# Designed miniproteins, single chains, continued (3): the designs that were tried, part 81

Each design is a single chain, and the fold is of that chain. pLDDT is the mean over its residues in the fold that is shown.

## One batch from the design tools (miniprotein)

Design m10804
Fold by ESMFold2-Fast:
Structure m10804 (fold): chain A 65 residues (1-65)
Amino acid sequence: AKELAEKAAEIARKGAEEARKAFLDAGDEVGAQQFYEYGLKQAEEALKAAESGDEKKALEMARLA
């Protein structure tokens, strides 16, 4: 349960980092910051849902990142 949610959150975090890098490479610092923060928030919500025992919600929220 927790392991699966942590893995999903890690995937979401890596996606946010890749998007941030792409925006920075294009010279869009504002876009990079917005996407990074959005991705981290999605990952945190996924972990919080898992802590409450809602594994399905945790996976769905991680996929939205």
Scores: mean pLDDT 68

Design m10805
Fold by ESMFold2-Fast:
Parts: C-alpha cells; sequence; structure tokens
Structure m10805 (fold): chain A 100 residues (1-100)
C-alpha cells in the first residue's frame, strides 16, 4: 500500500539511507500510477519531504522532488502536482539555508 511505502520512505530518511529511500520512492510512484491514486501518492511525497526537512537531509529532499516530478508526468491534475512540487522546493530552499 502507499501507506506502507510512505512509512518505509520516512524510516529510510531517518536512517540516512538514500539508496533505500530511492527504492521506496520509486515503488510508491509506480503504485500511485498503477492504482490511479495520484493525490494520495503526492500527499505521501510531501510527508516524506517534511521528514527530510526535519532531518536536514538535502539529498533526500532532492530525491523526493525527482519522484514528485515523475508522478506529475502521469497525473490528470497537473495543477495539484505543481503545487505539491512547489511546496517541496520551498522545503529544499529552507534546508539549504539552514543545513547547507
Amino acid sequence: SIEELLERAKEAVREGDLEELERALQELVELAIKTGKYEEGMEALVEVAMEALRQGNIGALELVIKAAEELAKHTPNPLEAEIAIGIIRIMLGVAKLIYG
């Protein structure tokens, strides 16, 4: 489920495991596309980005942006996707100011 992949991605962020994060994000995006759960998938990516910001993990935020951009290519609602990506980009900017 998307919820199980979300928890797996958040744990990978907390552990600093970027390789596991990339795998979990890819599986989450693929599941969201396959099931048509674009909104749920994008909300999950924002949640992962919030965890990455809390951890100061700039690399994790960049991986989440890449995943969100991939999901956005398949969504019937591009405005919703662009808003979510914009929020994650703001989080990346904040992380770079504080931790970079």
Scores: mean pLDDT 89

Design m10806
Fold by ESMFold2-Fast:
Structure m10806 (fold): chain A 74 residues (1-74)
Amino acid sequence: SLEEKLAEMERIIAEVEALAADPALSEEQRAAARALKGKMEELKRQAEEDPSLTETMLLAAKSGYQALLDAIAA
């Protein structure tokens, strides 16, 4: 449902916010997480304004989150 997809986006945003505040990460990694959070909040806003875009925006958020995790692990 739309509600479930928006809730999933909020969960991913919260995970990225936690990474942005993680003292175990470098300042560069935390800055990348802060930048990604801002982009994800914009994706969620677009999904809220146009429900037909919700799946596309959620997939974009998931892809960005995975890319951040991969970069931190490298």
Scores: mean pLDDT 86

Design m10807
Fold by ESMFold2-Fast:
Structure m10807 (fold): chain A 73 residues (1-73)
Amino acid sequence: DEKKKALQEIADASKAMTDTMKNKDKLDPQTAADNVLQQSKTASKQAKKLGNNEGAKYTLQLGEYAAQQILSS
């Protein structure tokens, strides 16, 4: 099922972002920020495929916010 694959990809990307934020002190700040942005783009793309345009926009904004928090630490 294409919808199940998209939902799994969103779940995996969300977990990866959370794991990066939990381990940010063990990562180079630029690398952690890039990882969060990449995962937010992946989740946003899949949300858009499911017709969740607002969720896609919000996910990108959260990714940018998280990246700025990492780089401003």
Scores: mean pLDDT 82

Design m10808
Fold by ESMFold2-Fast:
Structure m10808 (fold): chain A 101 residues (1-101)
Amino acid sequence: SEEEKLIVLQILITGVAREMSQLSVAERIRGFGLLAEHLYLLAPKDPKSRKELGDFIRKLGKTLSPELAYAFNVLGEMVENSSSKAEIDAKLEQVAAHLRA
């Protein structure tokens, strides 16, 4: 079911978020790129499910450090808005710059 898919994605994203807290800046940037690519391919296509997943990702981000909170907020926006590959690439550059600061 779509509900079961959302639950599984939420569990996986939570695990990735916790692991990212232990990673170097370079590894976080690489990890975010991979996570964004997978969400581009696997995220639900309907607006309601994308909004639910985006809201979850943003809320999860708020439980992390400020730099990771920013990155997860951007990721949630990309998921909710069904961002294009070009938009994702541009946002990942912004996230990378913020994480390096």
Scores: mean pLDDT 81

Design m10809
Fold by ESMFold2-Fast:
Structure m10809 (fold): chain A 91 residues (1-91)
Amino acid sequence: MKEFEKKVIEIIKSNLDKILKAKTYQERVDIMTEVLTEIAKLAKKYNVSKEEFDRLLHVIRLGLLPMFLDKEAAEKALDEAIKKAREVYES
């Protein structure tokens, strides 16, 4: 659990600049989808429960959303990425 959380933070930190510098909606969706699906694969490897994974996705959403000026576009992009991450987790 703690080791998994540390790796998640590292993945987000290493990609934060890329996420924030994305110039188009599609670039933002693509980057966030890549990041969140990697986190989903990691969650499967560590046998993280569905409830814990859903809580993690909510925490990530709450942490990232305030960093964007275009709240509605950022929210939609995060929702698309979260949906893809859940599909990967459930596969």
Scores: mean pLDDT 83

Design m10810
Fold by ESMFold2-Fast:
Structure m10810 (fold): chain A 100 residues (1-100)
Amino acid sequence: SLVEQVRKNTEEILEELRKAKAPPDLIKRVEEAARLIIEAVERLEENPPEDPFELTKRLFLLLSASSGLYTAARMLISKSDRAVVEEILERTIELVRAIE
């Protein structure tokens, strides 16, 4: 299922962050963003919109949020500026909340 694939990808990202010795508080923020994405995917699978346009919109928002999460994780591994990573994670969470 899509949910299982997202969970597996999330676990792999978190393991890479731990191996890279990323700050524990930022790892927790990545975990929070990932949890929200997983919950949004579960809601979409349980109650998919009948309107193809609404379905496409929600999928686009989920893709954008997933890209943000991946970018933040990559920047943490490369030891990028903390404030930039925090901003990307915040914007990622905002995108997920737009899927309501």
Scores: mean pLDDT 83

Design m10811
Fold by ESMFold2-Fast:
Order: structure tokens, then sequence, then C-alpha cells
Structure m10811 (fold): chain A 83 residues (1-83)
């Protein structure tokens, strides 16, 4: 079915609120804006895959808190897009 962009934005907003990492908070703002633009243009699937790729790079961080937070977020996103 179609990707629920509003639910994805909500997940990023919740992660931003709970995150203590300013670089991750900045990334979440970036992801939210990209998803809003994708929704307006009807090109959500490619944008979601781009964001997942960027999160996968962040999940390779040597910081265990960044690694844990980004891996959890990737899993939450995958649950939404596969529903």
Amino acid sequence: GPVNVEELIKVFEEYKKKSKNPELQKFYDYAIERLKEAEKRGVTEATVQLILGELEVLSQSPDPEVQEETKKLINDIKKIINS
C-alpha cells in the first residue's frame, strides 16, 4: 500500500524530542522536511529509501547511544513501510 508519510514524520518528531544528540536532532529535522516535500510531490518511496540509507550510515557510529537510537529508528520505519 502507499507509505504513510504522516506516521513517518510523527516517528521522527518523537525521536527528535527524546534524543540527546544534537547532530541526530538536526538529521531528524532534515528528514522531516524531505518527507514533507516528498508528500507534496507524490514521490515518497524514493525519499524513504534515501533516508533509510542515511540512517544506516549513522548506525555505523562508534558512539553506542547513536548506534542504538538509529537502529531502533530504522526498525520503527521498516514496521510502518511494511504494514
Scores: mean pLDDT 86

Design m10812
Fold by ESMFold2-Fast:
Structure m10812 (fold): chain A 55 residues (1-55)
Amino acid sequence: GKVLSPSQQQQLIDDLLKQGITDLEDIQEAISEKFPDAPPSTITQLAQETLDRAK
């Protein structure tokens, strides 16, 4: 699969922030459902970025 571009990552983070999810595990699950081909390391990175931006 293709690696997510920075703009795609940003859009995903914005979408997740709208959902109000505050748990890292739940964010990771939401990302993996949307992008099943994404590497686990990318999913973890995006989940952490989402949490940091939620603060």
Scores: mean pLDDT 75

Design m10813
Fold by ESMFold2-Fast:
Structure m10813 (fold): chain A 100 residues (1-100)
Amino acid sequence: SAARQARLDALRAAAEKLVEYLREKASEEEREEMIALLEEQIAEVERNRASLEPREVDLALGRGEALIEMVKNAVSDYEKALEAGRRLAELHLEMLLYEE
């Protein structure tokens, strides 16, 4: 199906974009874990791309799409954690400046 092919291609492209984002923005420890999850998802997409059974492809696409969404949410939470850390550092510096 052309529609399944488009979904497989879109899922792979989304995973590749998230891997690139994580390489540029995440800490080394967080990056390794999330990249490993995304690389496994890309590998699953490629395995299912060779499948002749439409039902198995549809199930794999659903699992992959859910995993990408979970990783996107984790990345968003990481960005929020970085922002909170920056604010705490600013408050700490402000407190030190007011210590006489």
Scores: mean pLDDT 63

Design m10814
Fold by ESMFold2-Fast:
Structure m10814 (fold): chain A 67 residues (1-67)
Amino acid sequence: GAAEEEAKRAVEEGERATVRAAALGGDPSQIAAGAAYGKRAGEALEAGDYETAREYGLQSKRAGELG
């Protein structure tokens, strides 16, 4: 459903932003935060908690963008 698709997209966007920040030698603290949020987002997706997965995915993306 739409919630699942939005959650999956948020998780993927967060992972991409965090990976890019790491590849470019970004801020280690922001990269670590992005990875931690990404892990929580993945756990929420596996549990079927799409709202929580979306929120953590967006936090992961934000941290990656700040790194």
Scores: mean pLDDT 86

Design m10815
Fold by ESMFold2-Fast:
Structure m10815 (fold): chain A 79 residues (1-79)
Amino acid sequence: MSEMEKLLKEAWEAFENKDWEKFKELLEKVISLLPEEYKEEARKLFEEALKAYENGDWGKAKQYFLEFASLAAEALKKM
């Protein structure tokens, strides 16, 4: 398992445990590992996930996190 895959798994566990600070820290680490061309899109998805989470919209927060994870997985294939 790649470092990015481990970070995404830990981020999902933090999300389910409502450990918000850890979730943010782990996603920031994933963004830092992405190629430059993916960083802007990943940050937008991250910000949307945070906003949904803060608004109590768990469904949207999960959706944006899954889109973020999908983008990171696609980037990993090119690394």
Scores: mean pLDDT 81

Design m10816
Fold by ESMFold2-Fast:
Structure m10816 (fold): chain A 106 residues (1-106)
Amino acid sequence: MAKEIVQLTLDGKYEEAARLLEEAIKEGKVDKDAAIEVFEIALSSMGVKDFLPGSKIVPADPLDVAKVALAALLIVNGKKEEARKLIPKSRIFTLERKALEEALKN
């Protein structure tokens, strides 16, 4: 599943990637490294440059990292209002929140 979600994101299949990631979150079966990779790919597709991989998110809960990745996929797919509900308020995700807010302005 983790590799499949990453591959769907690379292939530009953002809606299907978001659906599978939502299922993984509901089941508690999240791969944190895969979620980070999905987040990076989605942000890159939107031209966002303010995210640094492996930064302050290292100690974060995998489910919270997956919600950040899901928010990015939803923004790419035009579902901005759904994405806003998933944006994390924790200080751990300050850089990720800034990147998502930048993507939402476009």
Scores: mean pLDDT 76

Design m10817
Fold by ESMFold2-Fast:
Structure m10817 (fold): chain A 67 residues (1-67)
Amino acid sequence: SLAEDLKRIAEELGIELSDAQAEGMATAIETGALDNEKAAAVAGRGLGLAPEDAVALFRAYVERHGP
């Protein structure tokens, strides 16, 4: 699943990501709510994830899966 892919990316980056945070970020990506770094920071903040960690996850995801 996309949430599982995000958890793998988080492990590679040394970012602590809960199952709930992974599911939330995956949903935001799937619904098109996450189309840029600013949107990633906002979504991450809503999930209790540091904005810089949310941005790093989004960058790594886009680099691996395309925009």
Scores: mean pLDDT 81

Design m10818
Fold by ESMFold2-Fast:
Structure m10818 (fold): chain A 115 residues (1-115)
Amino acid sequence: PWEVVATSAAGVLDVPAGGEASGTLTVEAPVPADAVAVHLRNEGEGRVAVEVRVYGDGELFAEASVVLEPGESAVLRFELPRPVRTITVEVRARNLDPEKPARVRATATALRYVP
């Protein structure tokens, strides 16, 4: 089964109307992780486009994007090309609403597969 081996601190991005914000989450796992799940929620009123980039030991492993409506959540799961202990997740959010602010909450969980 899959098990959670580490979780990042939660990050919050306040994205002004028509603006953008970015931040970084770091996960240091006590054992090598095989995957990472990035949990995203738009807690604001503006629709937001979110880009996620996943780095392992400083190397870009994966990237994805999602659009989140107000109140919407998404989980972006990335299987890593090799197991690593240090995962860095870059989150970039662009508010697609010209009048309403957005707030993106992000958390990354490192996962290991146990047979």
Scores: mean pLDDT 87

Design m10819
Fold by ESMFold2-Fast:
Structure m10819 (fold): chain A 71 residues (1-71)
Amino acid sequence: SEQQQDAQKVQQAALSVPGVLKATAFATDSGNIGLTIEADSEEAAQQAKEAAQQQAKSLGRKISVTTHVKP
């Protein structure tokens, strides 16, 4: 579906950021995107969040982002 493809694009945007260890995106039943990011630093987590938000905005999708920083 278009929602699933958009979620994958947002996931790839987050994963492209150096220091991101894992990113998982999914489409919600309402057509929004959920994203969980695991990063090695707060800076990497913030950059990945911003990249994902920018990608979602370009796709016309609302996004909810959860970040986890692992030492």
Scores: mean pLDDT 85

Design m10820
Fold by ESMFold2-Fast:
Structure m10820 (fold): chain A 95 residues (1-95)
Amino acid sequence: SPTLARISELVERFGVRAEELWAAKDWEGFRNLTLEFLDELIKLFEEAGDHETVEKLKRVKKQIENETDPERILAIVGELIVWLNGYIGDQVDRL
């Protein structure tokens, strides 16, 4: 699926850049990258017509927007990435 390929590319790109920003202790850059990642995911799931996942992602985005602790932001986005990896696996198994 073109959508699955784009989600996988977004997750990989986010992971590499997030690790760089975290290692540099650029907490503002890490937070901004995470919000951008969520906006890109929301757009992809909207294009796919998955309104339930869009609402889930919007709730996660709002949670991160209201969070100031970088370690808590990391925990929240880490849980989301675990869920996304499960979603990708389930979609691949359906092919």
Scores: mean pLDDT 84

Design m10821
Fold by ESMFold2-Fast:
Structure m10821 (fold): chain A 87 residues (1-87)
Amino acid sequence: KEELRARAEALKERAEALVEEARAALERPPSVAEAIALILRAIGLIIEAERLLKEAEELGIELPEAEEALELAKEALKLAREALELS
């Protein structure tokens, strides 16, 4: 349980950082390569968060941090897609 929670907290921090990075990219015209990299990173975080949530469900554990990480990763993906449209 504690290990899963620590992983979820770390994932949330990574997702928060990616949201900030994607937002910063929107402050200037990003390159297509930069936008694609942000999209791929966001998709990776979504997959990782979904895996953690599935593992927690199998163990009967609630991980609100993993749910928050998933929502943040989805936000980062939306911002990254906007960056691609602007590039």
Scores: mean pLDDT 83

Design m10822
Fold by ESMFold2-Fast:
Structure m10822 (fold): chain A 77 residues (1-77)
Amino acid sequence: MTLEEVKAEAEKTLAEAQSIVSEYSSNPSVVKLAQKAIDAAQEALAAETVEEAREKLLEADVYLGLADIVVAVNKIA
């Protein structure tokens, strides 16, 4: 994966995380996790190496996944 490819994926993750913050603005746990995903995705976009960009993209994807899990659990509980 090239730096350009990682940044393209980071832009997608950023957009998804921003959408979650907007949709679930009343849920502080979801907002906190989605905001961490936004922060990590922005760091991936600012990265100067593929290694840095990949590490930050993985961090962003983990936080985005955790936000999705909290949303799913809240729908059940």
Scores: mean pLDDT 83

Design m10823
Fold by ESMFold2-Fast:
Structure m10823 (fold): chain A 95 residues (1-95)
Amino acid sequence: SEKLRKEAELTLRGARRALEAARELLAQEEPDVLRAIGVALAAIGEEFQAELLIKKAEEEGDEESKKIAEEALELAREALRLAKEALRKAKELTA
């Protein structure tokens, strides 16, 4: 399905952007808490979207879209992990 492939590619692009933003936040001496929360929420959304797209790709036998969605899932999970680390760093600085 061309529509499914396009949705998977959009989710992958979103996951890549969330990961880059999370890396930038974690590299900051004083991470912006509101931005870190926003990046965490974006990563959660991309993770959920990727899981739905993997299920749809399996139902349709679309191995290419499944592979793209699986990559998006891995990147979204990493983005969430790094965003949580940035929040932890910010919390330690305010204690």
Scores: mean pLDDT 89

Design m10824
Fold by ESMFold2-Fast:
Structure m10824 (fold): chain A 115 residues (1-115)
Amino acid sequence: SMKEKLREILEKAIGIAEELVKTLEDLYQKYPDNPEIRELLDEAREVLGLLKQLLEDPNATPEQVIAALRRLIDVANRAIEVAKKLGDEDYAKRFEKIRNELTELLEQVEKLKAE
């Protein structure tokens, strides 16, 4: 069913969002005086909380999941730019991987909405 597919996507989105939060936490420990990293971490944590609420909501819609995924993709893109400015190519590549995984999930939700 659409609800079962959306639940599976939400579970995957939560896993990727947890990886994004952890990677931002690790980056913030490495660069604790960078306020932009803290802002990205706070936003990623807020969206992770929203995804967990949507997973428990029997009325959760594809549109709500799309909005949450777009917010995480924005955080990941901004994290890539911060890592690049810091000269940290390893973290830039980690955030690019996370962004690509989020983009793939976004495409899956958009296809589900079209059904």
Scores: mean pLDDT 91

Design m10825
Fold by ESMFold2-Fast:
Structure m10825 (fold): chain A 59 residues (1-59)
Amino acid sequence: MRLSDAELDALLKRAAIELSAATGKSASKEQVLRRVAEETGLPLAVVREDYERYLARSA
C-alpha cells in the first residue's frame, strides 16, 4: 500500500464530494478511484489495490 489509510480515506471522500458537486449526482466507485488516481499521479490499478486493502481492513 503506497497511501496510508487516512490519506486514502481523505482522498476518496474529497473525490466523491467534488464529483457529486460537479455532476449533481452521486459519484460511482469507478469515478472516485479514477479521480484519486488523477490527484495522486498513481496508476488506477495501484489506487484500486490500495482501496481493496482499505476495505479488507475496514471489514
Scores: mean pLDDT 76

Design m10826
Fold by ESMFold2-Fast:
Structure m10826 (fold): chain A 73 residues (1-73)
Amino acid sequence: MDKEIAEWTAQFAAHKDRIPEEKVLEGSLEEIEELAKEDRKKAAEYAKKYSEALEPVYPKVSEELREKAKELE
């Protein structure tokens, strides 16, 4: 989880001019929703960590993921 979040965050930061914020948000929410089907608590932890990691690069995406984490617990 943590390694995957760091890896994806680095990838998005390297390609931020090529990857729109909307696409990052869409993919992130899809992954979180998939995780929530198996374990809602882990999905909330993932959403929170991903939100924190993305805040410097995609602040709007970070805010949406933080709200999703709050919804999931």
Scores: mean pLDDT 74

Design m10827
Fold by ESMFold2-Fast:
Structure m10827 (fold): chain A 77 residues (1-77)
Amino acid sequence: METFTKTVTVTVSAAGERVTITIDTGLPDGEYQVTATLSDGTTYTMTVKIENGKATVSLVFPGPAGTYTVTFTFTKL
């Protein structure tokens, strides 16, 4: 099973902030399972559609304000 990983840096202004992230992946259009792992150890799993190589995900950052590294792992469904 082919997987693709992309790491993004996100700055969060307040604890519990929801941030919408657009990820330019270059992947073929279709449905993907995505695992988002935050640098604080928080993990989310979701299904996203990729169109024109882009995925849009919305995540809640439950930790304190600051800079987070988020690693997205895409698996083709």
Scores: mean pLDDT 81

Design m10828
Fold by ESMFold2-Fast:
Structure m10828 (fold): chain A 64 residues (1-64)
Amino acid sequence: SEVDEFVEKIRKLIEELIKNGASEMEIMTAVSQQIQEVASRLPPEDAREAALESVKILFELLDK
């Protein structure tokens, strides 16, 4: 689905940013911008799902 494709893009984006030494704030800003862009293109339910899964991945990869 387009949601699954977007979520995979977000995971790869976060992993790449972490690998390149980006700060937590920089990663959060980049992810927020991508979520806002996709939310304008998807139906409300799919936009919500994409946002929630993206936030879940963000916490997973930045979790301590």
Scores: mean pLDDT 82

Design m10829
Fold by ESMFold2-Fast:
Structure m10829 (fold): chain A 64 residues (1-64)
Amino acid sequence: SLMDEIFELIDRLVADPSRSREQIAFELGRKIQELADKHGLSLTELGQIQQRAADHLRRLLEER
């Protein structure tokens, strides 16, 4: 699913210790926008995806 692709990206980015939180956030933001454009997501769907992605990223960064 689209969320699975986003979560897999977050997991890969967080697993790379050379990447800063800022770099991870920028890469994630670009990927979400790319997927939104590709799949024609509504503003509401985009917002929900961004929120779920941010929650997952925050949790993993706390465990890093």
Scores: mean pLDDT 83

Design m10830
Fold by ESMFold2-Fast:
Structure m10830 (fold): chain A 55 residues (1-55)
Amino acid sequence: MLLSEEEIRALIEEERAAHPDASPMEIFRRVVLRLAEQGQRAQFPLAARLMAELA
């Protein structure tokens, strides 16, 4: 089942909180890895859009 936009936003904020000195690209890489581990490859474009909005 696909993660919602709110769940992906929460995941982005979790990675930012865990890695406050990380660049946006590093945060995006970490988010993509977590999505891949959960079988959420179809959500990569949404994660990229949300990262661009938050940059």
Scores: mean pLDDT 80

Design m10831
Fold by ESMFold2-Fast:
Structure m10831 (fold): chain A 75 residues (1-75)
Amino acid sequence: SNAEIAALGEEFLAKLRAQGVDPSVVDRLQTLLDYTLAGDEVAKAQLLLLLRALRPTLDPDTAAIADRIIDLIEA
């Protein structure tokens, strides 16, 4: 559901902020997430691409959240 994607997205972004990821990258992810939740198919495609690109650089717990977001968006 959009509510579950939103909740996981906020958890994901909070973990990135706590780990000291560049605020501009976190802000870009937030913007893409917000537009995806509003039904923007271009933002959805860009969000999925960025999440997949970031996944190999993430710790296992944060990567697991990214995987859950990807699965829910692609369902």
Scores: mean pLDDT 86

Design m10832
Fold by ESMFold2-Fast:
Structure m10832 (fold): chain A 76 residues (1-76)
Amino acid sequence: MSEAVRRAIEAAREFKETRELYEQGKVSAAEYAGAALRAIGALTEAYLLYKKGEISEEELEEAAEAGREAGIKFEP
């Protein structure tokens, strides 16, 4: 797995956890927004690497699935 795909999966998981905490009133709106931006940025980087032929469709799909699990509608 490429470093960019790993970062995207980790950022998506962090966002999922932060979203659940935000819905419980346990984190600030700024922390929620920051986690969302990190996840979107990392997923976008993975997509751009896929378009350059630097990662496989399978690797992109792993990142996209993590994004979907986190509630991010990512359509490459």
Scores: mean pLDDT 82

Design m10833
Fold by ESMFold2-Fast:
Structure m10833 (fold): chain A 75 residues (1-75)
Amino acid sequence: SNLHQGVQDGIDQANSLLPLVPNLSQQAINYFQQSLDYDDQGQLDLSRQYLQQGLDVISQGIRLIDQQNLQQQRL
């Protein structure tokens, strides 16, 4: 349940980033879907691994957005 909620929150965040970083957001959603599949199978270590992969991809997307925002502040 806690893991399931964390994955759902990750999916919601990735969906919010789709218009800004579509490829990274879709990759994160794919990892979160795999995390849910492994959780349903009772494979908690694999579920946690895929949750972390999704979060890492979201982090990359946020860094890219931050870099784009810094470039806009130069104007």
Scores: mean pLDDT 85

Design m10834
Fold by ESMFold2-Fast:
Structure m10834 (fold): chain A 95 residues (1-95)
Amino acid sequence: SEEIRRLMRENLSGEELALMRIDFRGGKVTIEEAKEMLRELGIRDPEEAIETLIKAGLLEYDEKTKTLILTPEGRALVERAAERHPAVAEYLRAS
């Protein structure tokens, strides 16, 4: 796991890692689940990271249900990231 965590830190942005985790959980998570996932991935400011992904059009936020939904653009980014780093993708799917 430490070798995979190193690959994650050196080769993938926190944004790519967050999107991969969200996709592997079915493409929809609560805002609180997303914040916990980002903290586990070593992101110091989960809320800022989420806001960045929303502004980039990679996530959509539903304020009524407090859920984040992966966009088609976000899913395409996840597919490209998983292709570049299949070991990281496998690790995140298992988590």
Scores: mean pLDDT 80

Design m10835
Fold by ESMFold2-Fast:
Structure m10835 (fold): chain A 109 residues (1-109)
Amino acid sequence: MKEEILEKGKEAIEAAKKGDLKKVKEAVEKIVELTEKSRDPEVAMLAIEELMKVIKAGFKSGNLEIVEIGVEGLERAGEIAIKKGVDPLEVEIHVGMAHLMLGVLKTTL
């Protein structure tokens, strides 16, 4: 599962750099699905880290829709991570940073 999340994360990041909304959405949805199916909290944390990279790529390219897709995926993966025993504070730090990035893009439009 870690290898699949890394593969889908790489696909999502490259799609985000190219502005390919459909591929970003498909890859993010697969990352969340893999996170839910895994019983390993480390897999959930890896998914959060990969989704943060997608959000950063969307932010760097100024693509609001990609950042929104990434934030939604991160929130879903974060909820799954907490249910699987990840420290809520670790999840909240990532979700907070993601919302900050989204807010900045919304205010620069």
Scores: mean pLDDT 85

Design m10836
Fold by ESMFold2-Fast:
Structure m10836 (fold): chain A 92 residues (1-92)
Amino acid sequence: MEALRERARELLERGLAALEAGPTPENLETVLESARELARLATEEGLEEARRALVALRRALGERFADSTDPAVLELLLEVGELAAEVARAAG
């Protein structure tokens, strides 16, 4: 359990760092990869820390790119939003 909690924290930190580095294809891919693994930990492992980390990452992504019209950024916002919604449904 502790190893999975630390993994969730590392994934959030990696995603947030990629957001700060800027919207390159590699950084957007890192954010999406982190979000997907957080969703997996939340749904398959039932890890509450991963659910909270995914919510935090989604919020940071929305704040960072609120004014973005970049199709790649908009697609990332939609995909991370869908992952967060899926996790919320699984938790109910």
Scores: mean pLDDT 84

Design m10837
Fold by ESMFold2-Fast:
Structure m10837 (fold): chain A 101 residues (1-101)
Amino acid sequence: SNHLRAEVEIGEASRFAKQGRYDEAIYFYERAAKLASESDLALAGRAWLQRGETYAKAGQYDAAIKDYEQSIALAREAGAELLQQRAQDKLDEARKTREVK
């Protein structure tokens, strides 16, 4: 049940992010991560990853980096290797972008 609720919140957050409504997207991803953390670490890691991507789109690279690090930690605990790799790639990208700006 918490898994389904988290998936709904991720869907809503993704919709807001596509509209450029980053503050609303961040809020719903945070809610989804909290709901998922009680039942599905991989789903929680995905919510953190997508919140990090939203922070990066908003130019908030320090916040994005923290969210990617959290996604990596949760993906590792869940054994979600593809999610861990994606979060690592996004972390490396955000660090490079922060160094140039």
Scores: mean pLDDT 88

Design m10838
Fold by ESMFold2-Fast:
Structure m10838 (fold): chain A 66 residues (1-66)
Amino acid sequence: DKKNQQIADEFKTLAENGASKKEIADYLKKSGFSDAEADGLATTAETKGPDTAAKQILAIGRERAS
């Protein structure tokens, strides 16, 4: 949970600093997300906003912890 919160916070910081979709996806892949998950989350940030994508990061992290 705390680790996934840190990932979500870093993701938001990258998006706010104008990171490209590719840079955001690469960060998520380095954080343990699959290519499909990372690309999907980066697309969600682009289409629905970074806050919505960050909530999905937390949800995926909790599902993996279960």
Scores: mean pLDDT 78

